# Ledger of designs, part 44: designed miniproteins, single chains, continued (4)

Each design is a single chain, and the fold is of that chain. pLDDT is the mean over its residues in the fold that is shown.

## One batch from the design tools (miniprotein)

Design m13495
Fold by ESMFold2-Fast:
Structure m13495 (fold): chain A 74 residues (1-74)
Amino acid sequence: SVDELRAEVEELIAELERLAARSTGERRRQLQTYVGLARHELREIETLPEEEAARALRRLKESLQRILADFRAA
């Protein structure tokens, strides 16, 4: 459901925020930028019809999972 996808995206954003809190310098700034961009995209998705919102949330989830994995691997 859209609500489940939104909750999954919110949890990924929370993971990025927790990682930013444990980081310093450029790494923290980059993580904070991704958090800000993701929250902006969530706000935009809230204006979309349910089917389009579901597609956008799935893409955002995939993007955030990749970002989180890349930062954890570094």
Scores: mean pLDDT 88

Design m13496
Fold by ESMFold2-Fast:
Structure m13496 (fold): chain A 95 residues (1-95)
Amino acid sequence: SFVSESLGEKLRKLTEEEAYAAVKRAANDPSVTLKSLIERGNRDDALAAVTAGALELLRIMSGEEKHQDAYETLPESEVRRAVSEALEYLRSLDP
């Protein structure tokens, strides 16, 4: 019963604004790594999963190696687009 709610079910309950807030918090916290977010996502943490995906998309969109630099480089509209795309993609993987 501990893992009875799937990652996909949690992702469907997650709002875009909650996901954006999580990305902003992670990007501004130097103790948060992409690896730690991926590990938490693998343990059905929907916020961690979408945050990791969005930060990776920001890196690709900006050409920056570090996700913190990517977040600082891109305007809010592009950050919100990356959040939306990551959330949609992850929802498509775990129906």
Scores: mean pLDDT 78

Design m13497
Fold by ESMFold2-Fast:
Structure m13497 (fold): chain A 68 residues (1-68)
Amino acid sequence: ASEEELTRGVNEVARASTISSLRSLGRSNPSLKEATQKAIELVERTKIESPEDALEAIRKADKIVEEA
């Protein structure tokens, strides 16, 4: 319970941090705003059950922005 909640909390923080970073990037670079919004949507809909899942979602988001 408590240990699982702590692990889940860390995964949620990583997810929220990634989304926040993508929003900041889109704000600083208007030309990337559409790509960052698509990346944010992908991260938000990705099921995260482990820290590795969070890292994979970050990698997918990064690829979307790089392809823009």
Scores: mean pLDDT 74

Design m13498
Fold by ESMFold2-Fast:
Structure m13498 (fold): chain A 63 residues (1-63)
Amino acid sequence: HMPSLEQIREALATLRAADPAELVRAVIDAGKTGASSEDQRRAIADALGIPHDVLDAAIDSIR
């Protein structure tokens, strides 16, 4: 499933508005502090309510 540009923009806005400390907390709560960056990204996506494919596309757009 390919995310739309609108979904990507909304995910980026959500990430920009998020407190970095809350993103770190999401990774800790999921038990992913020592996990791969991909696994940590999944924890963040779940915490923010962003579909995994949408978050992946959003991160790719800013990298």
Scores: mean pLDDT 76

Design m13499
Fold by ESMFold2-Fast:
Structure m13499 (fold): chain A 70 residues (1-70)
Amino acid sequence: SLSDEEKLEILKNLVLDSAKKLPKEFAEKFLKEFNKLVKQFKEGKISFEELEKQVKKVAEEIENELYEKE
């Protein structure tokens, strides 16, 4: 099994890879929300499972906004 630190590093790399494929405005929004969630996790306010769930939700919201603007 992976440690929470190793899981966070994998998640960070996935977020960074996704962000580089987005327009700058959406990439900046995604990274800001991710950093906010990581801070909450490090402060013990949310579990790693909740962090992953919220990151997925933010990614889905950004994808929906991209499709709406066309």
Scores: mean pLDDT 82

Design m13500
Fold by ESMFold2-Fast:
Structure m13500 (fold): chain A 89 residues (1-89)
Amino acid sequence: SLTEEIRERAKTLDPSKALFKKLNGKDLSKEAMAAIELGLERVAEDPSRIEEFEKELREALEALGVKQEEIDFVLSEVRAVVDLQRAVS
């Protein structure tokens, strides 16, 4: 499950090397950092499934108890990469 993938990646994630570390001056959860990395990897493999990935990411992060603010940030970052890819294609 995506919930388990996020949990396992968060355990081994080095926060100092994460693409995003903070939101509004506060540290992001390791789960949010891991979810951004996983979301970007999945979008790179198949951008056509972005709506499915957004749903799966939201459900997984809610199951992990991640704050709504961080969930919204993760989804916006994953979506922004797809939107940029579509704009330059």
Scores: mean pLDDT 78

Design m13501
Fold by ESMFold2-Fast:
Structure m13501 (fold): chain A 71 residues (1-71)
Amino acid sequence: KKLEELLKKVRELMEKYGIPQEVIDILLLSIKKAFEAGRLDELLKGLDDLVSLKGIPEELVKEIRELIEKV
């Protein structure tokens, strides 16, 4: 339930910022795998790389980080 709510909120947030669906799907899959493996802390460190590689705004990365930390 918590994972499903997290994935929905991240999707809605990324859609609001106009992120391409392919990028959204890749990130959501990464979050799901990290959550199931107990490695959300490693994913959080990797989020900063998405700003440079995929053109994701820093503000969006910050909001995604806050959503993940609430889980």
Scores: mean pLDDT 76

Design m13502
Fold by ESMFold2-Fast:
Structure m13502 (fold): chain A 68 residues (1-68)
Amino acid sequence: MATLAQVEALLNRYLAELRAETDPERKRALVEEMGREAQALLDRLPGADAAAAFALLSRTNAEVQELL
């Protein structure tokens, strides 16, 4: 079973990599990989954690848009 802490750690790791990356193609690959790995964790989260996970994703997506 996945946890909210695992989702948050995954998203923070990809945000740090995106901030360090300068190549547009690599940024795109990182965003696609983040989305795939985040979805796999979300599919394994308890329903009780769904709202908190959605809030984390919304916040992360806002930061990703600023980095692209």
Scores: mean pLDDT 81

Design m13503
Fold by ESMFold2-Fast:
Structure m13503 (fold): chain A 77 residues (1-77)
Amino acid sequence: MLSLEEVERNLREAEELVRKAEESGDVRLITAAAISVIGVGVDIDLSDASEEQKRRLRARVEELAKRVKEIMRKVDA
């Protein structure tokens, strides 16, 4: 099982990639951000974190996913 510590590190990396993608509009960064966000969502479900911790982490992932969708819509327009 993935540790909470590992999930938190992966989430921070996903947050950073989303910020970079939002600023640059670079398709490579948008793709990397999307993959990272999806991956963290899976990691949360596979972690030994408490249900309360998972709920809070999932809320953050949902926020990042919304931001990625917004970036993708702007690039595809």
Scores: mean pLDDT 83

Design m13504
Fold by ESMFold2-Fast:
Structure m13504 (fold): chain A 97 residues (1-97)
Amino acid sequence: MSDLEQALKYYSEAVKAWEAGKYEEAAEKLKKALELFEKVDPERVGGILEELGQAYLQAGKIEEAIRYYEEAREEYLRQGDYEKAAAVDLEIERLRA
C-alpha cells in the first residue's frame, strides 16, 4: 500500500469512528493520517488539524481541541487561506469565552 493509500485508509477509518460517536478513536486515526499527509499531500494538513480539533471538542477535551485549532490556523495562514484561518480563530475565541 502506498503512503497516500494508507493515509486515505486511516482517514476513512477516522470518518467511520466519528459516525459511530467514537471521537477519541477518530482523533487517533486522524493523527495517523496526518503523519502520512505531511509527507505526501501537505495541502491537506490544515483541514486534518481542524478535524482533530473537532474530534477532541466532541470528546469533551477542550484544551486539546483549542491546541489543534491553533495548529490548523497557523497551517492555513502558511497556505495563504486567510478565510479558513479567520473561521478557526473565531472558533478558538468561542471556546475560550
Scores: mean pLDDT 88

Design m13505
Fold by ESMFold2-Fast:
Structure m13505 (fold): chain A 90 residues (1-90)
Amino acid sequence: DAEKQEQEVLEEARKLTDEEVEELIKKGEELIENNENLLEAQRLYNLAALALLLKGRREEATEVVLKPVEKVTPSSEEERERAREVGLEL
């Protein structure tokens, strides 16, 4: 069952056009900015990243996967300075 679901997700991602990938990213950004349905935003970004990866666009896929972390986890200069003071690796 899980294997069938994974194959269906891979087929869905493989069929996405560049325009559809951009629409998924845009919808995910709107959801995060409005603090609405963060799980759906994560799903949209993961699907877009998978599509980019399947198209050989690995660097773009990595950037897309990291977008939820950057927008949900505050990455202000103040927080980066605090992390360095505490000795956290950034």
Scores: mean pLDDT 67

Design m13506
Fold by ESMFold2-Fast:
Parts: C-alpha cells; structure tokens; sequence
Structure m13506 (fold): chain A 108 residues (1-108)
C-alpha cells in the first residue's frame, strides 16, 4: 500500500542517517517491490551506494533506474560513468545525484 511504501522509505532514511547504508538500501528495495517506479527509493539506493564508495553501481542505478523516469538528459553521462571507475567518478556521481534530487524534488 502507499502507507507501506512510505513506512519503508522513512525507516530506510533513519538507517541511512545512522550510516547503515546497506540496511537502508535493502528497505528501499522492499519499497520498490511495492512501487517499482518510486523515484525517492531509487534515488536513495543510488545515494547509498555512493556513500559506500560504489560509484559505478550508483551511476548504473541513476542511468537505468531514474533515466527512464525523467532523467533521460543525463542518462548517457550516468551510463558512461557506470562503465568505468575513474579518478573523477565520485565528483561526477555527486553531480548526477544533485541533479536528480532537484529534478524530482527529493528532500533529505
């Protein structure tokens, strides 16, 4: 239900603030089982992998998770970053996450 999705996202945000990124990601993935196109859950999964230093994984989630949902203009850049870990990958993923946050009105 809509309430179950909201509860999973809020519980995930609490774990995220505690630095428990993998556990937060697992809750966001549960939210996506109920609402597969939930932009906030997909964004927070990408942010979680970014916080864990998994930049190519974060970029893949942005490219293939958020690209089809309204970030098509940056999906190509995200796809390129997902293919190879480079010295500037952290900074590039941070830029993509900020653009996604602004585009979808996501509050942290």
Amino acid sequence: SDEEVKKLIEEGKKLFKEGRYQEAIDLYKEALKLDPNNKEAIYNIALGYYKMGLYTTAASIIAFGLGPLGLGGIAADAMMISAENRPDSKEKVEELLEKAREKFGIEN
Scores: mean pLDDT 85

Design m13507
Fold by ESMFold2-Fast:
Formats: structure tokens, sequence, C-alpha cells
Structure m13507 (fold): chain A 94 residues (1-94)
């Protein structure tokens, strides 16, 4: 389940990165890329699911904050985060 949780987190972040690139949002691109790299490094070091989820949650919150501060709609990012969270919950219940 640790590997499956990691893969789902990375897929969610990749969807957010694609969205940020389509919107030409350099600040959001940077936050998502830095969050992906930090999660990858933690996963390789054997960090717990809880540690991976904490870094993921912090990164998503930073992206949403940047969008709101720019007067942009955060809903597409929130929708990706909700879908990602549901998939993680299903893995953890299995």
Amino acid sequence: SREEVYEVIIEGLEKMLELAKKNNDEEAIKIVEETKEKIRELYEKGASIQELLKVYDEGVKKVIKVLVEKGLDPKPVIDIAVETGQRITEILRS
C-alpha cells in the first residue's frame, strides 16, 4: 500500500502540474515540482505514508493559496486533491 499511495500522490501532483502549465502559472509550477521532488526523496528514504501525506497536503495548500491570492479559481486543483484523497482512502481501506 505504501508504493500505491506514493504512485497516487505523484499522479495527482502531475495532474496539478499539467493544469499549472496550461495556465502558464510559473509560481504554481514551481510549488508542484518542488513538492513532487520532496515526496520522491522522502519515499526513497523510507518515509512513512503519514510523512508523504503531510508534505503532499502542505504543497496542495500552497498551490491553492497562490491561486486565491491571484484571484484565480482554485476549484480545478481542489477537484484533483479530492479525487486523489478518495483513491488514497480506498487503498488504505484495502
Scores: mean pLDDT 88

Design m13508
Fold by ESMFold2-Fast:
Structure m13508 (fold): chain A 85 residues (1-85)
Amino acid sequence: SSEGSALLVAYLAARVYGEEKGQELLELLLELKDADGEEMAEKWLKEHGEELKLLEEEREKLYAEMKAAGVKNSEEVKAWFQKQL
């Protein structure tokens, strides 16, 4: 989902640039809404592909943590990410 992409981008930005920057980016992407927010999130993911390779193991661990927490669908993923930021 567009919101899921924005939350993932914000989480990864928090890991690279710090929690405050991740929160700022999340707020920005959510304010832009729908297509604009999704487009910016996808662009950021493409531009930071090398950093994402370094974070791939952390992404896998994140998904395992979500599964352990009982997260089962996209709406629950959004709620879980919001608690992490």
Scores: mean pLDDT 65

Design m13509
Fold by ESMFold2-Fast:
Structure m13509 (fold): chain A 83 residues (1-83)
Amino acid sequence: SKEVEDLLKDIEHLVSLLKRIKEAYEKTTDPKQKEVLKRIAESLYKRLKELGEKLLSNPDATPEQKERVKKLIKEAEEILKEI
């Protein structure tokens, strides 16, 4: 369905943003900037989990789409652990 496809695209976009935040965090030496980036990452991760739960509970979502979103959530969790 369009809803499932839109949710997947939004989740993929949020993971891309988290990867960019991780790169910025690793390059930044300013502790205050690191704290800001960490807070933004936590906010994006919360949104990603909300969208992921919507996709996983949608009966139109295929097993392949559900597996993909679970992998994206794990990837996001790994990023949060490293910042």
Scores: mean pLDDT 90

Design m13510
Fold by ESMFold2-Fast:
Structure m13510 (fold): chain A 72 residues (1-72)
Amino acid sequence: SSLLEEARRVEENARRLVELGRKKAADYRERGRRDPANRDLYLQKADYYEALARAVREQAEARVAALRAQAA
């Protein structure tokens, strides 16, 4: 089914974006640890990427569920 193939692509793309976002968040937290004078700025950036990763996951899960329901 083309819908199931689209669902798989959405899921795989979201997985990659979530991983990238979490790696960026971890990198910013580490930068904040090494540069205490700018820690709040780095933590704000880390929180941004964590929130973005969560939003990407939630939207992808909803889309995948809708595509699978349409394919049934």
Scores: mean pLDDT 89

Design m13511
Fold by ESMFold2-Fast:
Structure m13511 (fold): chain A 105 residues (1-105)
Amino acid sequence: AEAEAVAARLREALAAGRRRVGILRAPAPAAEDAAVWDALRRVVEELDPDLELTLVQVDPTLPEAIRERVRADVAAMLERARRGELVLIEYGDPAALAELRAAAA
């Protein structure tokens, strides 16, 4: 399941000694969203890491002012990842993720 893959990526980053992790969520079915958040919460609870976890979720149904803020947060997270300041974990629709990366470039 995608949730298990996201949790595995977080566990791998933590095992490699990474302490700053950014999670970028593209649009996905609500059941998958719930499963991903539950899986991430379990990893944090189980490992109790010294971890800075940054989360940005993209929801096209939000008001435009909120979507503009989210786009800025996406751009900031991608820039931090490019500079090696955090490990980026991407989840959701691949086409939407590609569009978000292009818009933030």
Scores: mean pLDDT 73

Design m13512
Fold by ESMFold2-Fast:
Structure m13512 (fold): chain A 63 residues (1-63)
Amino acid sequence: MEEEIEKLIAELEKELSPEDAEGVRQFIRYVYEQAKKEGYSDEEIKAIVEIAALFYRKLLEKR
């Protein structure tokens, strides 16, 4: 899981400015840690993080 989350963050960082990349990195890591604390499975955590990343990307596109 951790390797997959880091790959997702790295791909997003390539498409964003340094300031936006730092914001998305912190947001994705926060979502990942919260899902882990709530006892979600690895498959559920991956789905939650992917949805969160998609939502964040869509918000940045509108700016």
Scores: mean pLDDT 75

Design m13513
Fold by ESMFold2-Fast:
Structure m13513 (fold): chain A 75 residues (1-75)
Amino acid sequence: EVEEILREKIGEINRRIQALAQAAQAEKGKTYMSVELSEDEKQVVITSTSTDRSAIHALVQRILEEIRALVEEAR
């Protein structure tokens, strides 16, 4: 029911996250950045070889807002 809808949307978000991470890698050349959802699909894990905390913070905040909006819509 509601959980199935959330899982489908989380899968889509994960795909968007990966696309964003790849774009960041291409922009920085040698810098690697990966984003994925945790096993329970409630957390976002970001791995970066860069010290660009500003970019990482912006990405995390955007993803967190999207997840929270989905949870509120489903309730």
Scores: mean pLDDT 60

Design m13514
Fold by ESMFold2-Fast:
Structure m13514 (fold): chain A 94 residues (1-94)
Amino acid sequence: MSEEQLERLGMVIAHLKAIAEELKGTELGEKLLELAEQALRMVEENAPIEEVLKQVEEAIKVAKEAAEKFNDSQALSIVNANEHTVKLLREEYE
């Protein structure tokens, strides 16, 4: 990954962690935090990009589920924007 791609990926992970903090004390919030922290560790350990993208995509899925369950339109908007960013990163990798 380029430095610019790593910056975009880091921003996605940061947004997912912020959503998890807002959902602190919920099962979905705890699951989202675990997935986001695992994605960050994978980036730091230079894991294969395909594995990192899969981890972030799973975190986005959980964040989307949580935003819909708690009827949080702002969180859903942020999640949708981050899902689009990850889709572009995947297309750049392929």
Scores: mean pLDDT 83

Design m13515
Fold by ESMFold2-Fast:
Structure m13515 (fold): chain A 74 residues (1-74)
Amino acid sequence: MMTKEELLEKLKEVIEEEKKVLSHLSEKEQLETLLEALKKRIEYLKKHHPDHPDLDKVLEVLEEKIKEIEEELK
């Protein structure tokens, strides 16, 4: 079973890799790409891991990040 810590560590690794990949894109494109990825991640988790014990905490973290990015894009 994946724990909150395991999910958070994997998310951090993915974000670090994405930042490296996105370094050649404009700031707007980087934010838009991250926003789409985070929204897809929330949808994926709700669909495939609805019974995960830390789902609510993970979704809260992801939704907070989405809000921050959306505010930066305005």
Scores: mean pLDDT 73

Design m13516
Fold by ESMFold2-Fast:
Structure m13516 (fold): chain A 88 residues (1-88)
Amino acid sequence: MAPFVAAVYESEKEVLGINTDLSKEELIARLQERIAELQKLIEQTDNPYIRKALQRELDDLQETLEKVQSAKNKEEAYKILEEFAKKR
């Protein structure tokens, strides 16, 4: 639903630190922590529907982490995270 998607986008901006003044290295650390948290949630869930949704989020975060690691500067890293949040 459109209202739900907008709320998820705002929540992801907060979780990923997009609304904070973090360095590129700190953004990478935050992404790695989120990836580790999602991996644990996937292992703990018995619901195949929820597991599939979490796996998609994990895959997207891993791709985003690779892009952020390849970013030339903090500004480029923030643009990558913003695009990731918008795709949801």
Scores: mean pLDDT 71

Design m13517
Fold by ESMFold2-Fast:
Structure m13517 (fold): chain A 88 residues (1-88)
Amino acid sequence: DEEVKKIIEEGERLGVKEAGEALAEHIKIVAEKQKKYEYLKEAAERAKELLKTSTEEDGRLALRFMRAKLSGVAENEEIAALLAELEA
């Protein structure tokens, strides 16, 4: 939200309000995906805890499942593309 507001303000100041609004909307979508990444991180930490108390095989399966979900979010093309655009 803070980053979205900053981009909208910058777009207005530079006279490219429509471009700023479009970029802000795109960043909002990426931020929602990042919130899901946070939840998956917490779930992965829980899976590590289960690995200590469950059978080794069950714990490995739970952790492997969480890693796959985290990888899917972190390797998202939309997130990668947005990061590349903001680099300059």
Scores: mean pLDDT 57

Design m13518
Fold by ESMFold2-Fast:
Structure m13518 (fold): chain A 69 residues (1-69)
Amino acid sequence: SSVAAEIERLRAEAAKNRQRAADLRAEGKQLADGTVEDRFRGNELAEQGQALDEEAARKEAEADALAAA
């Protein structure tokens, strides 16, 4: 059904956002012991990662709501 396809799409997009968030956080952690500029960049990457995790959580919640309907 179109609903099943939408659930699959949302879960796939959430997984991609989670992976990107993990990659950005890992990159940010590598910068933590660097220069002032490196630490600033690390904080930006951590903030971007958090935003992607929040996006993923919203997509996961939407998929769960559709599956429960």
Scores: mean pLDDT 90

Design m13519
Fold by ESMFold2-Fast:
Structure m13519 (fold): chain A 65 residues (1-65)
Amino acid sequence: ALDAEQAARAARGAALMAGEDEESARRSKEQAYKLAPKDGEGVAEALRLAGVERGAEAARQAGGL
């Protein structure tokens, strides 16, 4: 599903914004994608929101805000 791809991309983006390697970002993406097909959009949506939240937290800790 396209929403699974979106959740995966959001998780990857958040990990990269936190200064993590592509490997960590890939695992976050894999986890988001893996959850979406099993429980549908609810789980994928929650994981996507968690990814966005981590990106914001990383930016805050970097002193951007």
Scores: mean pLDDT 62

Design m13520
Fold by ESMFold2-Fast:
Structure m13520 (fold): chain A 85 residues (1-85)
Amino acid sequence: MEEGTELLIDSLKKLIERVKKELGEAGKKLVEYLEQALRYLEKKDYKSAIEYLEKARDIALELGDSDTAQKLDEFIKEVRKLEEK
């Protein structure tokens, strides 16, 4: 696994745990999209990972969690770099 992909996977796992702890039931849909993005990222399916990260970002914005939305924008940007090589 490439170092960049491993760092993104680790960061996304930490974000999922944070969302579960801070938002609980209210964050359930956000967590589901983040877990799907994580699965695709682990498979190096960057296009599908980006799709679910964008969906997760939209949910974070709806929940008023601008910090999570900003971190997801950063993840999308980094995953796009991996897709473009």
Scores: mean pLDDT 81

Design m13521
Fold by ESMFold2-Fast:
Structure m13521 (fold): chain A 68 residues (1-68)
Amino acid sequence: SELEERLKELEREAVRLVILGLLSDEEKAQIGAHLKAAEQALKEGNEKEAREHLDKAERVLREARSRG
């Protein structure tokens, strides 16, 4: 699904930024929490909640990328 593909893309991006040293401990925790919540929402069939968590993770990732 679109949301499952989006989750995997954001997970890959988070791994890249971790390897590059571009994420603070706070940002890692925020991204990890939102991606985990999105995965759980998808398992429960709650696409709206999944989308909201993916949007939040994406915002943190975009802000981190802009500093690198």
Scores: mean pLDDT 87

Design m13522
Fold by ESMFold2-Fast:
Structure m13522 (fold): chain A 67 residues (1-67)
Amino acid sequence: MTKEELLKEGDEAFNAGLEAFNQGNEDEAISNFDNASNAYEQAGEPGHPKIAEAGVYVLKIAVNKVT
């Protein structure tokens, strides 16, 4: 994969994660946010702002699962 392909894959996975989160599909949301973060890291952008944003959503899901 090229860097551009990985960034696109990350954006698509991030958007899928947001959609799943809004639908209450927590496991699907976590999977998509993890895929987005992995794609951005593979693209050579471990500091990508969407990685941090995905992490916030994953933490929100984790809190909901505990409480």
Scores: mean pLDDT 80

Design m13523
Fold by ESMFold2-Fast:
Structure m13523 (fold): chain A 95 residues (1-95)
Amino acid sequence: MLEEIFRRVAEHEKQAPFDEQVDLGVDVLTIAVGLVVLRKEHPELYEEFLRALDEGPENARKLVEKWYKEGKLSEEDYRFLLRVIEAVERLRAVA
């Protein structure tokens, strides 16, 4: 999923106005940083999160909410992962 989204975003970015390129770049960086942090802080959750994102951002959101309710995520980590999911949703809308 993410690889296909990034491929479509890269193709769109070549034709996009500068302002739109900046917005796309911020979303790509949010996803990249979020995944690096998740892999380092919660390696046990990382693979499950990627699988949920492949199924769709709504599935990822439900999974992250479940982990937060189970005490597996801090409030800060929960909010950060929601921002990652929102960035994926925005990039999917462009692609």
Scores: mean pLDDT 78

Design m13524
Fold by ESMFold2-Fast:
Structure m13524 (fold): chain A 70 residues (1-70)
Amino acid sequence: MSLEELLRKAVAAVQAGDEEKLKALGLSDEEIAAIAGKTSAQLDNKGQVALLKLAKSVVDDPEKAAEALK
C-alpha cells in the first residue's frame, strides 16, 4: 500500500468517525473528539493539530498505519 493510499484511508477514517482506527493510529480520545466525523473545513485549531499528528503518524510509520487501517 502506498503512502498516498494510507493518507487517503486515514482521512476516510476521520470523516467516517472510525474511533477504533484513529486510536490504533495513536490519537488520544481528546484528539479523536476534535476530528472524528468532520471535514477539514469544520476543524478548529485543536482539530487541525490532531489531523497533522495523524498525518505525521502515517508518514513516520507506514507499516503500523497499514495495520491500523485494515
Scores: mean pLDDT 79

Design m13525
Fold by ESMFold2-Fast:
Structure m13525 (fold): chain A 55 residues (1-55)
Amino acid sequence: SELVEKAYAFLSQLPLPLSEAQMVAALMRYLNLSEAEAREVIDELLRRGLLRRLP
């Protein structure tokens, strides 16, 4: 989806690795998403293997 693509492009410009909470906060602020929407986007990116969790 367009939203997932925008989120991936945005997150790829940030200093990684980021915690899930930091990514949620960044997406809420930058893309004006609700917390639920930000979490769904992160879950989708993780499912697609485009994002990795902190060890």
Scores: mean pLDDT 77

Design m13526
Fold by ESMFold2-Fast:
Structure m13526 (fold): chain A 62 residues (1-62)
Amino acid sequence: APEDVLTAGQRTRLEEFARDVKAGKIAEDEVGEALLALLTELNVPEDQRQAAAEYLRRLLAS
């Protein structure tokens, strides 16, 4: 699964981010920029950012 390349801490922060998006705390047009900032803060390598985005998409669909 895409999330398997992410650390437990990175997954937890993405789950919190998905919750904030669902709660309307992050505007829809700001989600992409906010996600990029979060991935940078979490030191997610460039080659793992697609996996992180896929994981977020699954969290948002649930």
Scores: mean pLDDT 80

Design m13527
Fold by ESMFold2-Fast:
Structure m13527 (fold): chain A 59 residues (1-59)
Amino acid sequence: SKEKSEKQKKVLKEAVEALVREGVPPGVSQILAAEAISKNPDATAEEVTEEARKIYDEL
């Protein structure tokens, strides 16, 4: 649905901005946040950011 797509775009943007502020490169931040959303499409920006951090730490 359009509403779900808009929420996912907002969550992706917020998670990427949070990761970049923590020192993760913008391109990597976008890939990690997208991966986190693919694993849990209903996740909040905070949950996506936390999952992306875990993935980044395992690299």
Scores: mean pLDDT 80

Design m13528
Fold by ESMFold2-Fast:
Structure m13528 (fold): chain A 108 residues (1-108)
Amino acid sequence: EKEVKEFIVRLQIDFFLDSAIEFYEKLLAETTNPEVKAKLQEIIDILKEIRDLVRAGKLTPEKFEEYAKKINELLDEVAKLDPSLKPLFDRIKAGLEELVKQLKEIAK
């Protein structure tokens, strides 16, 4: 039972990361502001690192929480440069927070 729950949570994380990477890569391609581009690239790089860790079975709840915090800080910085993105980023933050919570719960 615990092994099945862990598999499902890791699968949900992998799906979220693939979707988020595709979204940010498309947003990066359409962005003209160099400060926003730099922050979006950093977010993409972090998401790819998390994806590699989850696929290797090496993503810990502590590491995921650290990465989520860094992504949230970068999203806040982008939202300051382009406030129109804030509602979208608030939804992404909520989704990421829920996945961190789920991984922590199965690691108990």
Scores: mean pLDDT 83

Design m13529
Fold by ESMFold2-Fast:
Order: sequence, then C-alpha cells, then structure tokens
Structure m13529 (fold): chain A 65 residues (1-65)
Amino acid sequence: MDEMRLLAAAVAVTLANRIGKGRLRRVGDRYEIEMYAETEEQKKELEKIKDWAEKQGIRASIHLL
C-alpha cells in the first residue's frame, strides 16, 4: 500500500513539475504533495493533478505565487 501511494505521489509530482512546480513532503507517516502555480492557467492544470492524487489517497495542496 505504501509503495503504491509513493508511486502515485511520484507520478503526481512529475506531472506538476511539467506545469509549475511540485514537491513531495513527508508529514509523519504519510506523504503530501505541495504544488506551486505562477498563473491561473497553471493553477487550473495543477487542480486536475490534485484531484487525481487525492483519489489515490494522497493529500495535495496548491499555492498561487
């Protein structure tokens, strides 16, 4: 289960870095994804990644710079 979540997190971070910036963060015994957008269009694309990641059981956040 942890391996599948880690793989999903890695995929989400990779996709996020194609649009804006994404990084993996460990919070206790789980992983979270932090994403950063410079534009509203980037934010919309990152929101799709956030929705997918959350469906995989991974918490994700988006920050507009």
Scores: mean pLDDT 81

Design m13530
Fold by ESMFold2-Fast:
Structure m13530 (fold): chain A 67 residues (1-67)
Amino acid sequence: SAELAEIERLEELLRSGDVAAFTKAAKEALDRFPDSLAVQSTVEHYARLLGDEELLEYLEEVRRKRA
């Protein structure tokens, strides 16, 4: 599915060490799939591991407005 392909892309960016590209792609994924619990859970997990407060705040906004 498109959601699974997006999750795979996010995980590949993290494995490559491109944290900046990951953060950008994660925000784009949340915008494209605002109702996807799978995308939201994946972004939350990695944002917490990275300590990315801005990305966590972005996720919470998506959850309030759309999920």
Scores: mean pLDDT 84

